# Designed miniproteins, single chains, continued (4), part 75

Each design is a single chain, and the fold is of that chain. pLDDT is the mean over its residues in the fold that is shown.

## One batch from the design tools (miniprotein)

Design m14756
Fold by ESMFold2-Fast:
Structure m14756 (fold): chain A 55 residues (1-55)
Amino acid sequence: MELYRNHLRDLGFSDEEVEEFLAELKRLQAEANGDTEAFKAGVMRLVKRHLDRVA
């Protein structure tokens, strides 16, 4: 978990955005239930949503 927090901060996420991202990531992991391809697709979609927040 700590490694993911550091990586997200390096990507330019705020502390609040990091906690929100990690909560959503945990939900995606549970939903994928061993489907690595589905999990990766979900993660990429989540990352894109956060990048689209450039306003």
Scores: mean pLDDT 71

Design m14757
Fold by ESMFold2-Fast:
Structure m14757 (fold): chain A 85 residues (1-85)
Amino acid sequence: EAAAAEAQARALLAEVTAEIERKIADLEAKGDFESAEQMRINLAYLARRVADMIRLGVPVEVVTERMRNGRRGLDTYIASMRAKK
């Protein structure tokens, strides 16, 4: 069902958003404002792109693939920052 698939895609976006918001808060608490700002910018970009694709009726399979790629990119970025510490 298309509505259920769209709901799942939005839920995944919300999950990624919550994860990154927690990381941003943690970085700001540690005084790493530069990394926090970069994460905020990347999150905003991802959210806009996924929202546009859903709005235009792009197949859920394409939206899901985009979200998976975006999430892996964010995970790699976060891991890299932790390793640098």
Scores: mean pLDDT 66

Design m14758
Fold by ESMFold2-Fast:
Structure m14758 (fold): chain A 67 residues (1-67)
Amino acid sequence: MLAHAVRTLDSDASPDQARRAAREAARREGARAVSVTVDGKTISIGVTAETEERARRAARLAEELIL
């Protein structure tokens, strides 16, 4: 079963910047999939990975790269 983690943050980052950061974080942490939803200033990042720890680390790294 794949693990899932979600992080939501407020940022001025564009949708392209947010998606780029999420992809980079997934690559570094070895996540299986990432999704990014942008609603105005609110960015939600979903990560799917083999383990909950990996999903959580990838989501946190994506947040750090976006901020």
Scores: mean pLDDT 81

Design m14759
Fold by ESMFold2-Fast:
Structure m14759 (fold): chain A 59 residues (1-59)
Amino acid sequence: MVTVEDAKDPEKFDRIGAEMAVRNPSPEVIALLEEASKAFKAGDYEKAAEYLAKAQALV
């Protein structure tokens, strides 16, 4: 399960996102990963973790 601490770590964030995109490159997963990336860049790590968890549920 993705945590806020995972989302705060840029190396973990990038790795988790890349793994999900490789396992399920569906438009829904990609859209959730884009929203997670936007939240991460905005400093909203709770929202970033939430979007990553939603993407992980589809993988």
Scores: mean pLDDT 78

Design m14760
Fold by ESMFold2-Fast:
Structure m14760 (fold): chain A 70 residues (1-70)
Amino acid sequence: SMELEKKKKELDEVFSKFSEALLNGDVEKARELFEKAKELYEEIKPHLSEEEQELYEERLEKAEEGIKLA
C-alpha cells in the first residue's frame, strides 16, 4: 500500500540520519533516531514478509551495536 511504502521510506531515511549522527559523534541524536526506527519498524512489521523483517531486524541490531561502541 502507499502508506506502507511511505513508512518504509521514512524508516530508511531514519537509518540514514542515524548513521550520520554517529559519524558526527552525536550519540544523543543517534539514540533518539534509533528509538524512532524501532517505533516505525513495529508499525510496519505485521505487513512485512519474513525476508523484509530479517533485513530490518539486522539493521536495528547493527544500529544498537553502533550506539554501544560510541
Scores: mean pLDDT 87

Design m14761
Fold by ESMFold2-Fast:
Structure m14761 (fold): chain A 99 residues (1-99)
Amino acid sequence: QVQVVESGGGLVQVGGTLTLSEVVSGAPSGTYLVSLFVQSLSTGKRRLVGAALASSSNPTATATINSLTPEDTGVYYAVAINTETGEAYWGQGTQVTVS
């Protein structure tokens, strides 16, 4: 079973750096486009934060967000899309609070 395992959430300081790691686990051979989104807890709006490629040999996509503000508070979630089949796999989401 393909899973996207998200890590690196939690409490982060204003002006700090957030590093999120997205691991595509149990994936068949191939390449995955991993897109990271944040959904604001106050507005419900989503924005794309970053994208990276992952594969069975390099299953981790990493995103780094610098100069955090309270507006960066939200649920961060990844979708991994198999580049050959177009099948999408969603991560569980991780909450980030910037204070």
Scores: mean pLDDT 80

Design m14762
Fold by ESMFold2-Fast:
Structure m14762 (fold): chain A 58 residues (1-58)
Amino acid sequence: MEEALKEAEKIAEEAGKYGGKATALAMIHDARKLLEEGFSPEEAVKAVRRGAESVKAN
């Protein structure tokens, strides 16, 4: 879990370089919310990674 949160935060920070701090914070919030709702750490990281790829593609 902690490794997954660190991975998600790192990906969100990278995406923040393209979409800004608000985008990074939203991604981190989304990942934590998924974990709170019982999704696996892998699913949370996958969601953040998908969002980051979308932001970087712009």
Scores: mean pLDDT 74

Design m14763
Fold by ESMFold2-Fast:
Structure m14763 (fold): chain A 70 residues (1-70)
Amino acid sequence: LAERAAELAAQAAAAYAAGNLEEAQRLNEEALALIERARAEGGDAAGREALAAAVAAARSRAAEVEAAEA
């Protein structure tokens, strides 16, 4: 889940760079939902480390998308 969330966050960044803000927002929302789900389900040490990185990436992308709309 955390790895998939990171992948979605990366896709959101690519969509944002392409100017597709709607797609970027959708991907960011999906990434955050997967991160929250992975956190709720728990994980091993490697999973927790990957989750922390994915959370940081998704939050960064969400902030960029919001800034573009503001």
Scores: mean pLDDT 70

Design m14764
Fold by ESMFold2-Fast:
Structure m14764 (fold): chain A 69 residues (1-69)
Amino acid sequence: SVEELIEEAKELSEKALEYYVRGDYEKALELTERAIELLKEALKIEKSEEVQRLLDGALKGKKTIEALI
């Protein structure tokens, strides 16, 4: 379901932030990319401002992490 995709993406994003704070940028990037894919799948099912906002945040996070690698 869309709700399950959103929940999993949020959990992955939270875990990515934990790795980012620890300086494990490779793992943070991996988890962020997984969250992005789930949010893209959610948007294919239902267009939602909340999902779009979450995706925009995850894409910004990816750019930040990539700048540190």
Scores: mean pLDDT 88

Design m14765
Fold by ESMFold2-Fast:
Structure m14765 (fold): chain A 65 residues (1-65)
Amino acid sequence: MERYLVTFPKELTPEEATELIKKLGGTVHYLDGNVAIVDLPKGTKLPDNWQANYAGEVTPQPSLY
């Protein structure tokens, strides 16, 4: 999996954003407002209206960045 810092639209609730990430096969590690640190499967495309910055490859447990 690959770790991203993502910014999702303010119109989405944290629950909706988390559900979408899980539906893509991902996991949410941190969430604050409309910004989240998420792990996604390699090659996953986020919705066009999300901003994503690659943060590195991840292991099954949380790690420092």
Scores: mean pLDDT 74

Design m14766
Fold by ESMFold2-Fast:
Structure m14766 (fold): chain A 71 residues (1-71)
Amino acid sequence: SREEVGKEAEYATVEIRAAVIKTVALNLDIPEEVKQKILELVDKAIDYARQGKIDEANKYLEEATKLLEEA
């Protein structure tokens, strides 16, 4: 039960990180091509998190964050 609660907390953390990245990207004056790529990476991260692949989800969120920082 505690392990299941831990996995739900990991998923929730990915969702929160994804929401923050998406909100920042939508509010920045950045090229639409870059914005679309960030949104695509965030959507893939959520997809992996839903599959229980938290490490992959975090990797996609890191890639999205890097694009956002380079924009």
Scores: mean pLDDT 82

Design m14767
Fold by ESMFold2-Fast:
Structure m14767 (fold): chain A 66 residues (1-66)
Amino acid sequence: APTPLTPEQEAELLELIRLVNEEMKKHPDKLTGEEEQAIVIRALERLQKEGRLSPDLRATLERLKA
């Protein structure tokens, strides 16, 4: 089974999902998988700059950028 998230980590992940979903809705044209991944990376980088990124999501960001 996947490692369970803390309530704080779940809230952060749900916020990230909401931000990504709102950005995707603003694009009228169908996005490619690469463009979708770029939006996720941008959302994670924004949270990191704001000091709101958990260590688990930071590891995810590093993996996506590698």
Scores: mean pLDDT 71

Design m14768
Fold by ESMFold2-Fast:
Structure m14768 (fold): chain A 60 residues (1-60)
Amino acid sequence: GEEKEKAIEEAFEYAKEVLDLLGWPYDEEGLRESVEEAVEEEGAEKTVEEAKKLLEQVKG
């Protein structure tokens, strides 16, 4: 649904920023697939919140 797609995009952007800040190589399609799986397994809200928390920790 629309909410699920928005959550996937939001979590993907947070995860991408984390990996960019760490300088870790990644494939964008593979990262998106991993985020989609996390949303499906753990739920949209939890996946977004955990990705956001990780980004805030990495940003300092």
Scores: mean pLDDT 81

Design m14769
Fold by ESMFold2-Fast:
Structure m14769 (fold): chain A 60 residues (1-60)
Amino acid sequence: PVKALLEDAIEKLEIKFDKEAARLALEIAKENGLLDLAKKILEVVRKKDPEFAEELEKEL
């Protein structure tokens, strides 16, 4: 299911951060109405790359 895949993606982003993977995970979470997961993805992005987090929030 999409939710389990996003949870795995969040764990991977914490270990090996990838900007495109983060953007895609956020888009998938939004498209599926998984707002709690979208927030968790943004939290990981803010921790790893604060400037990129600002870009993603503006695209929301």
Scores: mean pLDDT 81

Design m14770
Fold by ESMFold2-Fast:
Structure m14770 (fold): chain A 58 residues (1-58)
Amino acid sequence: MAGDIDGDGTVSREELEKVVRALDTDGDGKVDRDRLLAAVPGLTAEEEAMADELVANA
């Protein structure tokens, strides 16, 4: 996609948790970091840290 949306990548921890659960096809709570980040591109450094923590501590 070549379109630029507003560029605001603000995502809450709760939204990231929902993405993790959506990507958790096996139901074991484990999701690859790359898969999570690909599902929510454009995260801020804080949001990326939050996503990484959710994946690592699942």
Scores: mean pLDDT 66

Design m14771
Fold by ESMFold2-Fast:
Structure m14771 (fold): chain A 74 residues (1-74)
Amino acid sequence: MDLELALEGAERAAERLGRLGGPEIAELAQRTLDEMRAIAERLAAEGKLDEGLRRGNEVASRGLREALEMLAAS
């Protein structure tokens, strides 16, 4: 899988969540995207793209859980 295309997809998803969830969800989505990107780029540079994608999915799952908790609290 192309890392660039995967990161573009994540970026579009974060932008969409920001538009739908308001500014606090937008901030959480952006922080989650930045963390995913940093991990993916670091591990890809080490030749561990599959590990980077797995770690990125873990970060995305945590971010989604936090977003759902914020929505449930409102």
Scores: mean pLDDT 72

Design m14772
Fold by ESMFold2-Fast:
Structure m14772 (fold): chain A 61 residues (1-61)
Amino acid sequence: DLAEVTAMSEAGKTAYDYLQAGDREKAREAAREIGEKNGLTEDQIESVLRVAERVVAEKAA
């Protein structure tokens, strides 16, 4: 529960950093690596990536 929330936060921050640098592929790979290591589901990893992508896009507008 708590570990899951922490893992999602770490995956999101790492994905956001890579996306902000323009590296979408590394963002996806890093989020999956962190998520899988911490027992996140594929849906949770995809959700984290979508939020990070949306935040980057909103900030670029």
Scores: mean pLDDT 79

Design m14773
Fold by ESMFold2-Fast:
Structure m14773 (fold): chain A 62 residues (1-62)
Amino acid sequence: LSPIERNAIRDLGISEEQLREIKRLYEENNGKLSKEEIRELAKKFGLSEKQVRGIIEALGKS
C-alpha cells in the first residue's frame, strides 16, 4: 500500500481488506463509481458513504 492509502486506512477507520476491495472495484471501473455503487459498498462493508468517498479520493491521489 502507498503512504496515502495507509493514511486513509488510519484516518477513515477502515481495514486494509476493505481498502483493497474498494480499490479493485475503482480500478475495474476506470476510476469512476456511481452513487449506487458507493451506497452498495457502504452497506457491504458497514461503512458510511462518506468513508467510501474518502477512500476513492485517496485512491485518486495515489
Scores: mean pLDDT 79

Design m14774
Fold by ESMFold2-Fast:
Structure m14774 (fold): chain A 61 residues (1-61)
Amino acid sequence: KLEKLEKGLELGRKGYEAAENKKYEEAIKLFEKAAEYFEEAGDYELAEATRKKAEEVRKKL
């Protein structure tokens, strides 16, 4: 579980970095993968929040 949480956090960080660089499609994929890891870690609230970030970025496409 902890390893999955750490992977999710790293992917989330990369997602923010991609969004800052206007790489919105890449950021969306990174946030969606991060949310998947959070869900596998059992953190459904963090997974939902991360998916909402992906949707927010999608609005910029």
Scores: mean pLDDT 83

Design m14775
Fold by ESMFold2-Fast:
Structure m14775 (fold): chain A 55 residues (1-55)
Amino acid sequence: SDEDKIRLEILNNFIELQKKLAADTSLTRQQKFEEIGKFNLEQQKKIEEERKKKK
């Protein structure tokens, strides 16, 4: 489904974000967690908006 394709794209983007954050020695642990949290919140919002558009 279109939602599954969006979820897979989000997963791939999340994996890339985790790799970037793991390689970044300039960020604190707290800052890395905040970046992950922000990413997850934004992606959840995108999924919800897509669900609304289908109805």
Scores: mean pLDDT 77

Design m14776
Fold by ESMFold2-Fast:
Structure m14776 (fold): chain A 66 residues (1-66)
Amino acid sequence: DRLKQLDKEAAEALEKGDYEKAKELFLEIAKLSPEPLSAEMYRRMAEEEDEKGRKATAAMARTRAE
C-alpha cells in the first residue's frame, strides 16, 4: 500500500527533523489519497503544525482544508 508507505516515511522524516522531506512526502500523500479527510481535520492539523513551527506542513494542511 503506497499511501501507508508514504505515511510511514513522512513520520520517520518528522522524527528525524527532516521537515523538507516530510513536506514532500505529505504532498505525495495528498496527490494519491483516495479518501479525503474532512476540512475540520485538516484545519486542526494546520493549527497544530503551525504551533510547532512547521510552517510548510501547516500550509499544506490548510490548503487541503480550503
Scores: mean pLDDT 67

Design m14777
Fold by ESMFold2-Fast:
Structure m14777 (fold): chain A 64 residues (1-64)
Amino acid sequence: LTKPIKFLSLDEIREIAEKAGDEELLKRAEELEAMYNGKIAATPEEIIELGKELTEKALELKKK
């Protein structure tokens, strides 16, 4: 794959976190949703960066 970067949806991240029992990842996914909905002040860049971090963490847990 030349560019295999694919962000997981919030629902996918939550499903992986719930299956893995990773409460920290679940909490971070809730934070990302709050940023996206404007409940927490965040720039578009911060939202993208957090989404990327959570996607990478979720994919790592899925490999477990």
Scores: mean pLDDT 74

Design m14779
Fold by ESMFold2-Fast:
Structure m14779 (fold): chain A 56 residues (1-56)
Amino acid sequence: SDELNMLKYIGLLLAENYEELEEFKKKHPVSPEFEEKVKELVKTTKDPFEIFKKAK
C-alpha cells in the first residue's frame, strides 16, 4: 500500500540507510511532493509518525 511505502521511506531516511533507500525508491516510487515534505520535516522532528501524518 502507498501508506506502507511512505512509512518505509521515512524509516530508511531516519536510519540514514541511503543505499537501501535508493533501491527502495526504484521499486516503490514516492511522489516528489512527499519527498520534499519529508525532507523539510526531518529538520524539525525525528518522530516517524509525526512526519508521516504531516507529509501524506
Scores: mean pLDDT 82

Design m14780
Fold by ESMFold2-Fast:
Formats: sequence, C-alpha cells, structure tokens
Structure m14780 (fold): chain A 73 residues (1-73)
Amino acid sequence: MKLPEMPEEVLEKARKLLEEAVSLFDQGKYDEAIKKAEEAIELARQHPDSVDAGVLEIAAATLLEVAREKKKK
C-alpha cells in the first residue's frame, strides 16, 4: 500500500494549491499561479513515496512551465 506517511490533509493541501494555481492561471494572474504551483511542487517533493504526490508534482510543474510561457508574451 502507499506510504501512510503522507497524511490525507497534506495531500488535500497540495491539491488545493494546484487548483488555486489553475484558477489564477485562468484569470491571467500568471505570477500568482506560478507561486501556487511552486508551493504544490515543493510539498509533493517532500513525499516521494506517494503516487498521488508524484502526479501532483508533474501537473504543477506542467502548469508552471505553461504559465511562464504565457507570462513571456
């Protein structure tokens, strides 16, 4: 089973950060979206044994890269 070291509340916090980043991105607030995505990545990276954390890290990193591209132009 997946490591119980990552409590459900921590996973929910990372998901909320990612959802906030997506919402900010949709609003054109790329700087704020980048900050939220970075927070989600950092939190997920602290739980490498969690598959859910790994998926969140990839999603947040993708959003971060796209937001940087949008901010560029």
Scores: mean pLDDT 76

Design m14781
Fold by ESMFold2-Fast:
Structure m14781 (fold): chain A 57 residues (1-57)
Amino acid sequence: SMSETEQSLARMHERLAAAREKLADEDSLTPQEVDRLRREIALGEEVLRDLEEFAAG
């Protein structure tokens, strides 16, 4: 069975992938949506790093 940390890592990877896919179609987004997605990706990368450090011990 997956630990809570493994589940959180998997969910964060999926969320970051989805956000990056949305940002790749930048021409379909408003500047405000682009800024929001970039912020969400940056915050998600920080959370992912913290979770990876926690999992590594």
Scores: mean pLDDT 81

Design m14782
Fold by ESMFold2-Fast:
Structure m14782 (fold): chain A 63 residues (1-63)
Amino acid sequence: MSEEEFDAEVKEALALIYTYLARQALENGDYETAIKFAEKALELVPDNEDARQILEEARKKLA
């Protein structure tokens, strides 16, 4: 396995973890933490739709 393939798998796994934490924070009303974790997930996987949706929803709640 190439380093690039390994790094991509690690990034996807971490993005899933951050997306999960962001969703939990959103459900608990911790919108600032939800934004933080959703942004970290998008830094790892920019096209992660779940993280993008959580980020948008959390930002709307703080507005």
Scores: mean pLDDT 80

Design m14783
Fold by ESMFold2-Fast:
Structure m14783 (fold): chain A 119 residues (1-119)
Amino acid sequence: GPITDPLQAARDALVAGDEEKAITYAILAHASYPKAEVYLALGQAAYERGDYEGAVFWYEKAIELDPTNAEAWLNLGKAYLKLGDYEKAIEYFEKSLAIDPDNEEARKVLEEARKKLEE
């Protein structure tokens, strides 16, 4: 049968709220994936379950290892937007756009964050 991908298993466990299984699968995933990619996936899973503070934690760890990943900066900004920290959201969307200037989603959420900061 197909072998379960440990990176996907880590994401699924964290979305389900099983942090202990998520960490176990993340350790297994690191044998096949860069550590920065594992941390990005854990941040995305935390975000999907509505744990925006947890998402920030994992995205910051991913960026510490790979600051050139535009998706990690975009997702960090989206997490701060959900937390109501519009100034940080703007900063991180601008960092994402400096790496990937053609990203339409990044431009859209940057405009959203700027409008919320004016309130």
Scores: mean pLDDT 86

Design m14784
Fold by ESMFold2-Fast:
Structure m14784 (fold): chain A 72 residues (1-72)
Amino acid sequence: SKKAEEAKKLLEEAYKLYKQGDYVGAAELFLKAGEKYPEYRSAALRAAGILYKKAGDLKKAEELFKKAEELE
């Protein structure tokens, strides 16, 4: 699937940003991957939540974890 390939590229780019310490940038690319490939959506929301928590945005992290729980 083209959407799965596009989502995979976004995950690879997110990991590069994570390695550079850009946790917010990485989180946003994880969210974008989940939007392009719905099978990744719950995992992407949880990953983004962890990254926002690591960036110190606890409120955004909590919102993302809540959204992930609503999908499970």
Scores: mean pLDDT 85

Design m14785
Fold by ESMFold2-Fast:
Structure m14785 (fold): chain A 73 residues (1-73)
Amino acid sequence: MTEEAEELRKRANELFKQGKYDEAIPLYEKLAELAKDNPLVAAYFYRQIANAYKKLGETEKAEEYSKKADELL
């Protein structure tokens, strides 16, 4: 993780807290890609994406990202 990743994480978390799940998702996706060599961290971000899609009612996408997180562990 870089200083840029830390800033991106803070921004994504703030959007999530504000209920802006659709805006938080692409930031968590970028964070998961940046953390691809760290399965635990990548799984965390995939779980956040799945949770955000669940809150948006996008069940298919939520299942997809939950599966991605599970496959890393």
Scores: mean pLDDT 83

Design m14786
Fold by ESMFold2-Fast:
Structure m14786 (fold): chain A 75 residues (1-75)
Amino acid sequence: SMAEAQALLEKARELIRRAKEAAREGRVEEAERLILEAVRLLAEAKKLGAPQEELDAVDAEIAEARRLVLEARRA
């Protein structure tokens, strides 16, 4: 259902925002856990027929969060 897909996308975005914050603070393990959960929610939203533009936007935010984790790991 669209309502379920939308709820999953909203939760994924919240987790990604928290992951970016954790990564910036050097909390790498927490950031990685939050990213993994967001990826799982995005996959489920895709199965439920979430709009492609919304899926692409969230996927881009996940990529940014992963980049911040790599940067934090190298610091």
Scores: mean pLDDT 89

Design m14787
Fold by ESMFold2-Fast:
Structure m14787 (fold): chain A 97 residues (1-97)
Amino acid sequence: LEEAAEKLEEAAEKLKEAAKLAKGEAKEALEAAAENARKAAEAARKGDLQKAVSLITAAYINIIAANNSPEKLSEEAEKKVKEAIELIKKALELLDK
């Protein structure tokens, strides 16, 4: 559980960094994704697996919203979002054990 929480916190930091590189609706969506990833880490630490998975789902929806925003993400922001998605996937694998 702690390892999953650590991966989710790393993902939140990557999403926050991507948000700094974004603007408008894309920035707001990435900030929301970072917040949901951080809350998912907190839920995972408490052993609330159902809440953690729900918050991860919310973070993914926010990432999709950012990618579909009229403000195109820069290559650097896109790279950070991809890194965050990989960290979230690793966290989900750890939560499934």
Scores: mean pLDDT 84

Design m14788
Fold by ESMFold2-Fast:
Formats: structure tokens, sequence, C-alpha cells
Structure m14788 (fold): chain A 72 residues (1-72)
């Protein structure tokens, strides 16, 4: 449990930093890892993943993740 929360925090922070520097593809990668660290139940990490994918030009993939966020 503690290790998963540490992984979540590290990846979430890395995703945030990547997004602030305009590296949206890396931001999406990090937010996906954060989402996975919490067992696929974190709506906030999933929403940030979808947003980063859209900014990276991956609209189809973003739409799939946005649909998953609405189901949570």
Amino acid sequence: SLMKEVEYSVYYLAGFVAEKTGDYEKAAEYFKKAYEARGGKDAEALANLAKALKKAGKDAEAAEWEAKAKAL
C-alpha cells in the first residue's frame, strides 16, 4: 500500500512537471503510470492522462480514457 502511494506521487508529480514544460507525450506516460499504481481507480489521474493525450494529438486514445473516467 505505502509503496503504491509513493509510486503514485512520484509519477503524478513527474506528469505535472512534463505538462508544465510542454512535453505532453511524457506527461501522458507518467499519468498512465500513476493511474496504474492505484489499480486503475483514480479518476483524477485518468482525467489528467486524457487531457495530456489530447494535447499530444492523440485524440482517439484520449476519448477512450475520457469514457473510462466517466464510468468511475
Scores: mean pLDDT 81

Design m14789
Fold by ESMFold2-Fast:
Structure m14789 (fold): chain A 57 residues (1-57)
Amino acid sequence: SADEEQLLAAVDFLAKRYGLSEEETEELKAWGLELLAAGRPLGVVQQEIAARIAALA
């Protein structure tokens, strides 16, 4: 879906910006897709991912 494609692109962008490994990036993508599948809005999922990345620093 468009939301899934946009989420995956956003995770790739943040992963490059914050220097995440490929494994960390794949885990965040999987988690974000699970949140979307559970009915969470795209903007909320993007915010949750950004918060999790900040916590990894």
Scores: mean pLDDT 85

Design m14790
Fold by ESMFold2-Fast:
Structure m14790 (fold): chain A 57 residues (1-57)
Amino acid sequence: ALAAAEARGAANVPLVKFVNEAEEKYRAGEDVRAELEATFGGEAAAQLMAHFDEEKA
């Protein structure tokens, strides 16, 4: 049980860092869509980009 929860937590940490870096690049005007699609898939990438746009508004 603990080992499974720890593995889930470890997987989340790299994703959080990746998303934070992608958001910074996106705000700087860099194109991050292809990188997000490769990592999360097109559906999740579209949701993340929409979220970045909403937070900017």
Scores: mean pLDDT 67

Design m14791
Fold by ESMFold2-Fast:
Structure m14791 (fold): chain A 87 residues (1-87)
Amino acid sequence: SMEEIEEKIKELEEKLEEAKKEDENSPEIARIHYELGLLYEEQKDYEKAIEHYKKARELRLKIDPDDPGVKVLEEKIKELEKKLEEQ
């Protein structure tokens, strides 16, 4: 399971670099950051999870200011920031 998560992270980080070459503000980049956030959260790397969720949130807000997923990301970030401070 841990090796599977590490492999997925590596694959998504490679996809992120390729996607950035095309358009740094694409919905694809927002999706990749969200998926990276989930995987880092699974690994309990809350600092990296927060970083990726924040980037996903910023991009989604830029694409659609009324995106209902933005509020979900904001609550997730807040919750993980609290966990990070308690470590």
Scores: mean pLDDT 84

Design m14792
Fold by ESMFold2-Fast:
Structure m14792 (fold): chain A 68 residues (1-68)
Amino acid sequence: SVADDLKELAEELNKDPRIKAELIGDDKLVIETTLSVEEQIGIVLRIIGDYPHLKVTLKGNEITVEGK
């Protein structure tokens, strides 16, 4: 399910101390980082590749992941 995928993704991302991934309810994951824009784009591309059914939005230092 989307909720299970977002939880799995949050647990993986939170292994990096430069990344804070927080679940907002069961349907949205908000990712805040201190990473460069290039590194953030790398994260977005990995998420799209691994979870093609999820919508990923990058804006400033924040990445949002949710169901399509």
Scores: mean pLDDT 83

Design m14793
Fold by ESMFold2-Fast:
Structure m14793 (fold): chain A 74 residues (1-74)
Amino acid sequence: MPPPTDDQLKAQAAAALRDRLAAQGIDVADITVVDLQIRQLDPTTWLVITVFDVTRADGTVTTETLAQRVQLPP
C-alpha cells in the first residue's frame, strides 16, 4: 500500500481530538491544524503528532497537541 497521505493522518487526528473534546462536553466550532509531524514506526503503524488551534462555540481559542499511534490496514 502507498503510505497514508497527510490529509488522511490529519483527518484521523482531528476526529480523535473531536471525540475527546465531545466526551468532555466541549462544543467545537472549528479545528485548524497548525503543525503535523509524522513518523512511521512500521509498515502499518505511524506516530502522528498534530498541533491544533481549537475554536470553541463561545469563541475561545486553545492550542492542543495530540500524539497518537495510527494503524492503517495494509
Scores: mean pLDDT 75

Design m14794
Fold by ESMFold2-Fast:
Structure m14794 (fold): chain A 60 residues (1-60)
Amino acid sequence: MMELLEREVKAVEVAVKKTVLKKLNREASEEEKKKIEELEKEAEEAAAKQLALLAERRAA
């Protein structure tokens, strides 16, 4: 239960920091933001893969 809250809090914190950095470094932040979004997609894929592994491990 608390673990989910911590994950969400961290996600919000990261989003806020990204917004602040975007204001301070407009040009650089645009490039970094695009890269971060790509990394987030990769993280999503990794999470889906972990769920599959957990399902297989539980079946074993």
Scores: mean pLDDT 63

Design m14795
Fold by ESMFold2-Fast:
Structure m14795 (fold): chain A 62 residues (1-62)
Amino acid sequence: MEEEKKKIEENLKKAREHSRKGVDYLAQGKEDEAAKHFAEAARYGKPIGDKLWEEMEKERAA
């Protein structure tokens, strides 16, 4: 049970990091690097996309 929670947390963290890096690279005009990070974020975030979205919404509300 705890291992599943930890795995979700790690995937969430990686998805967030890659998503943020993707946005950062895109802002710098490095579309190739941005696309690479967005693809990684999508891979990690696909099974936890809903949870990631909920967590972001909670962060805004708090």
Scores: mean pLDDT 72

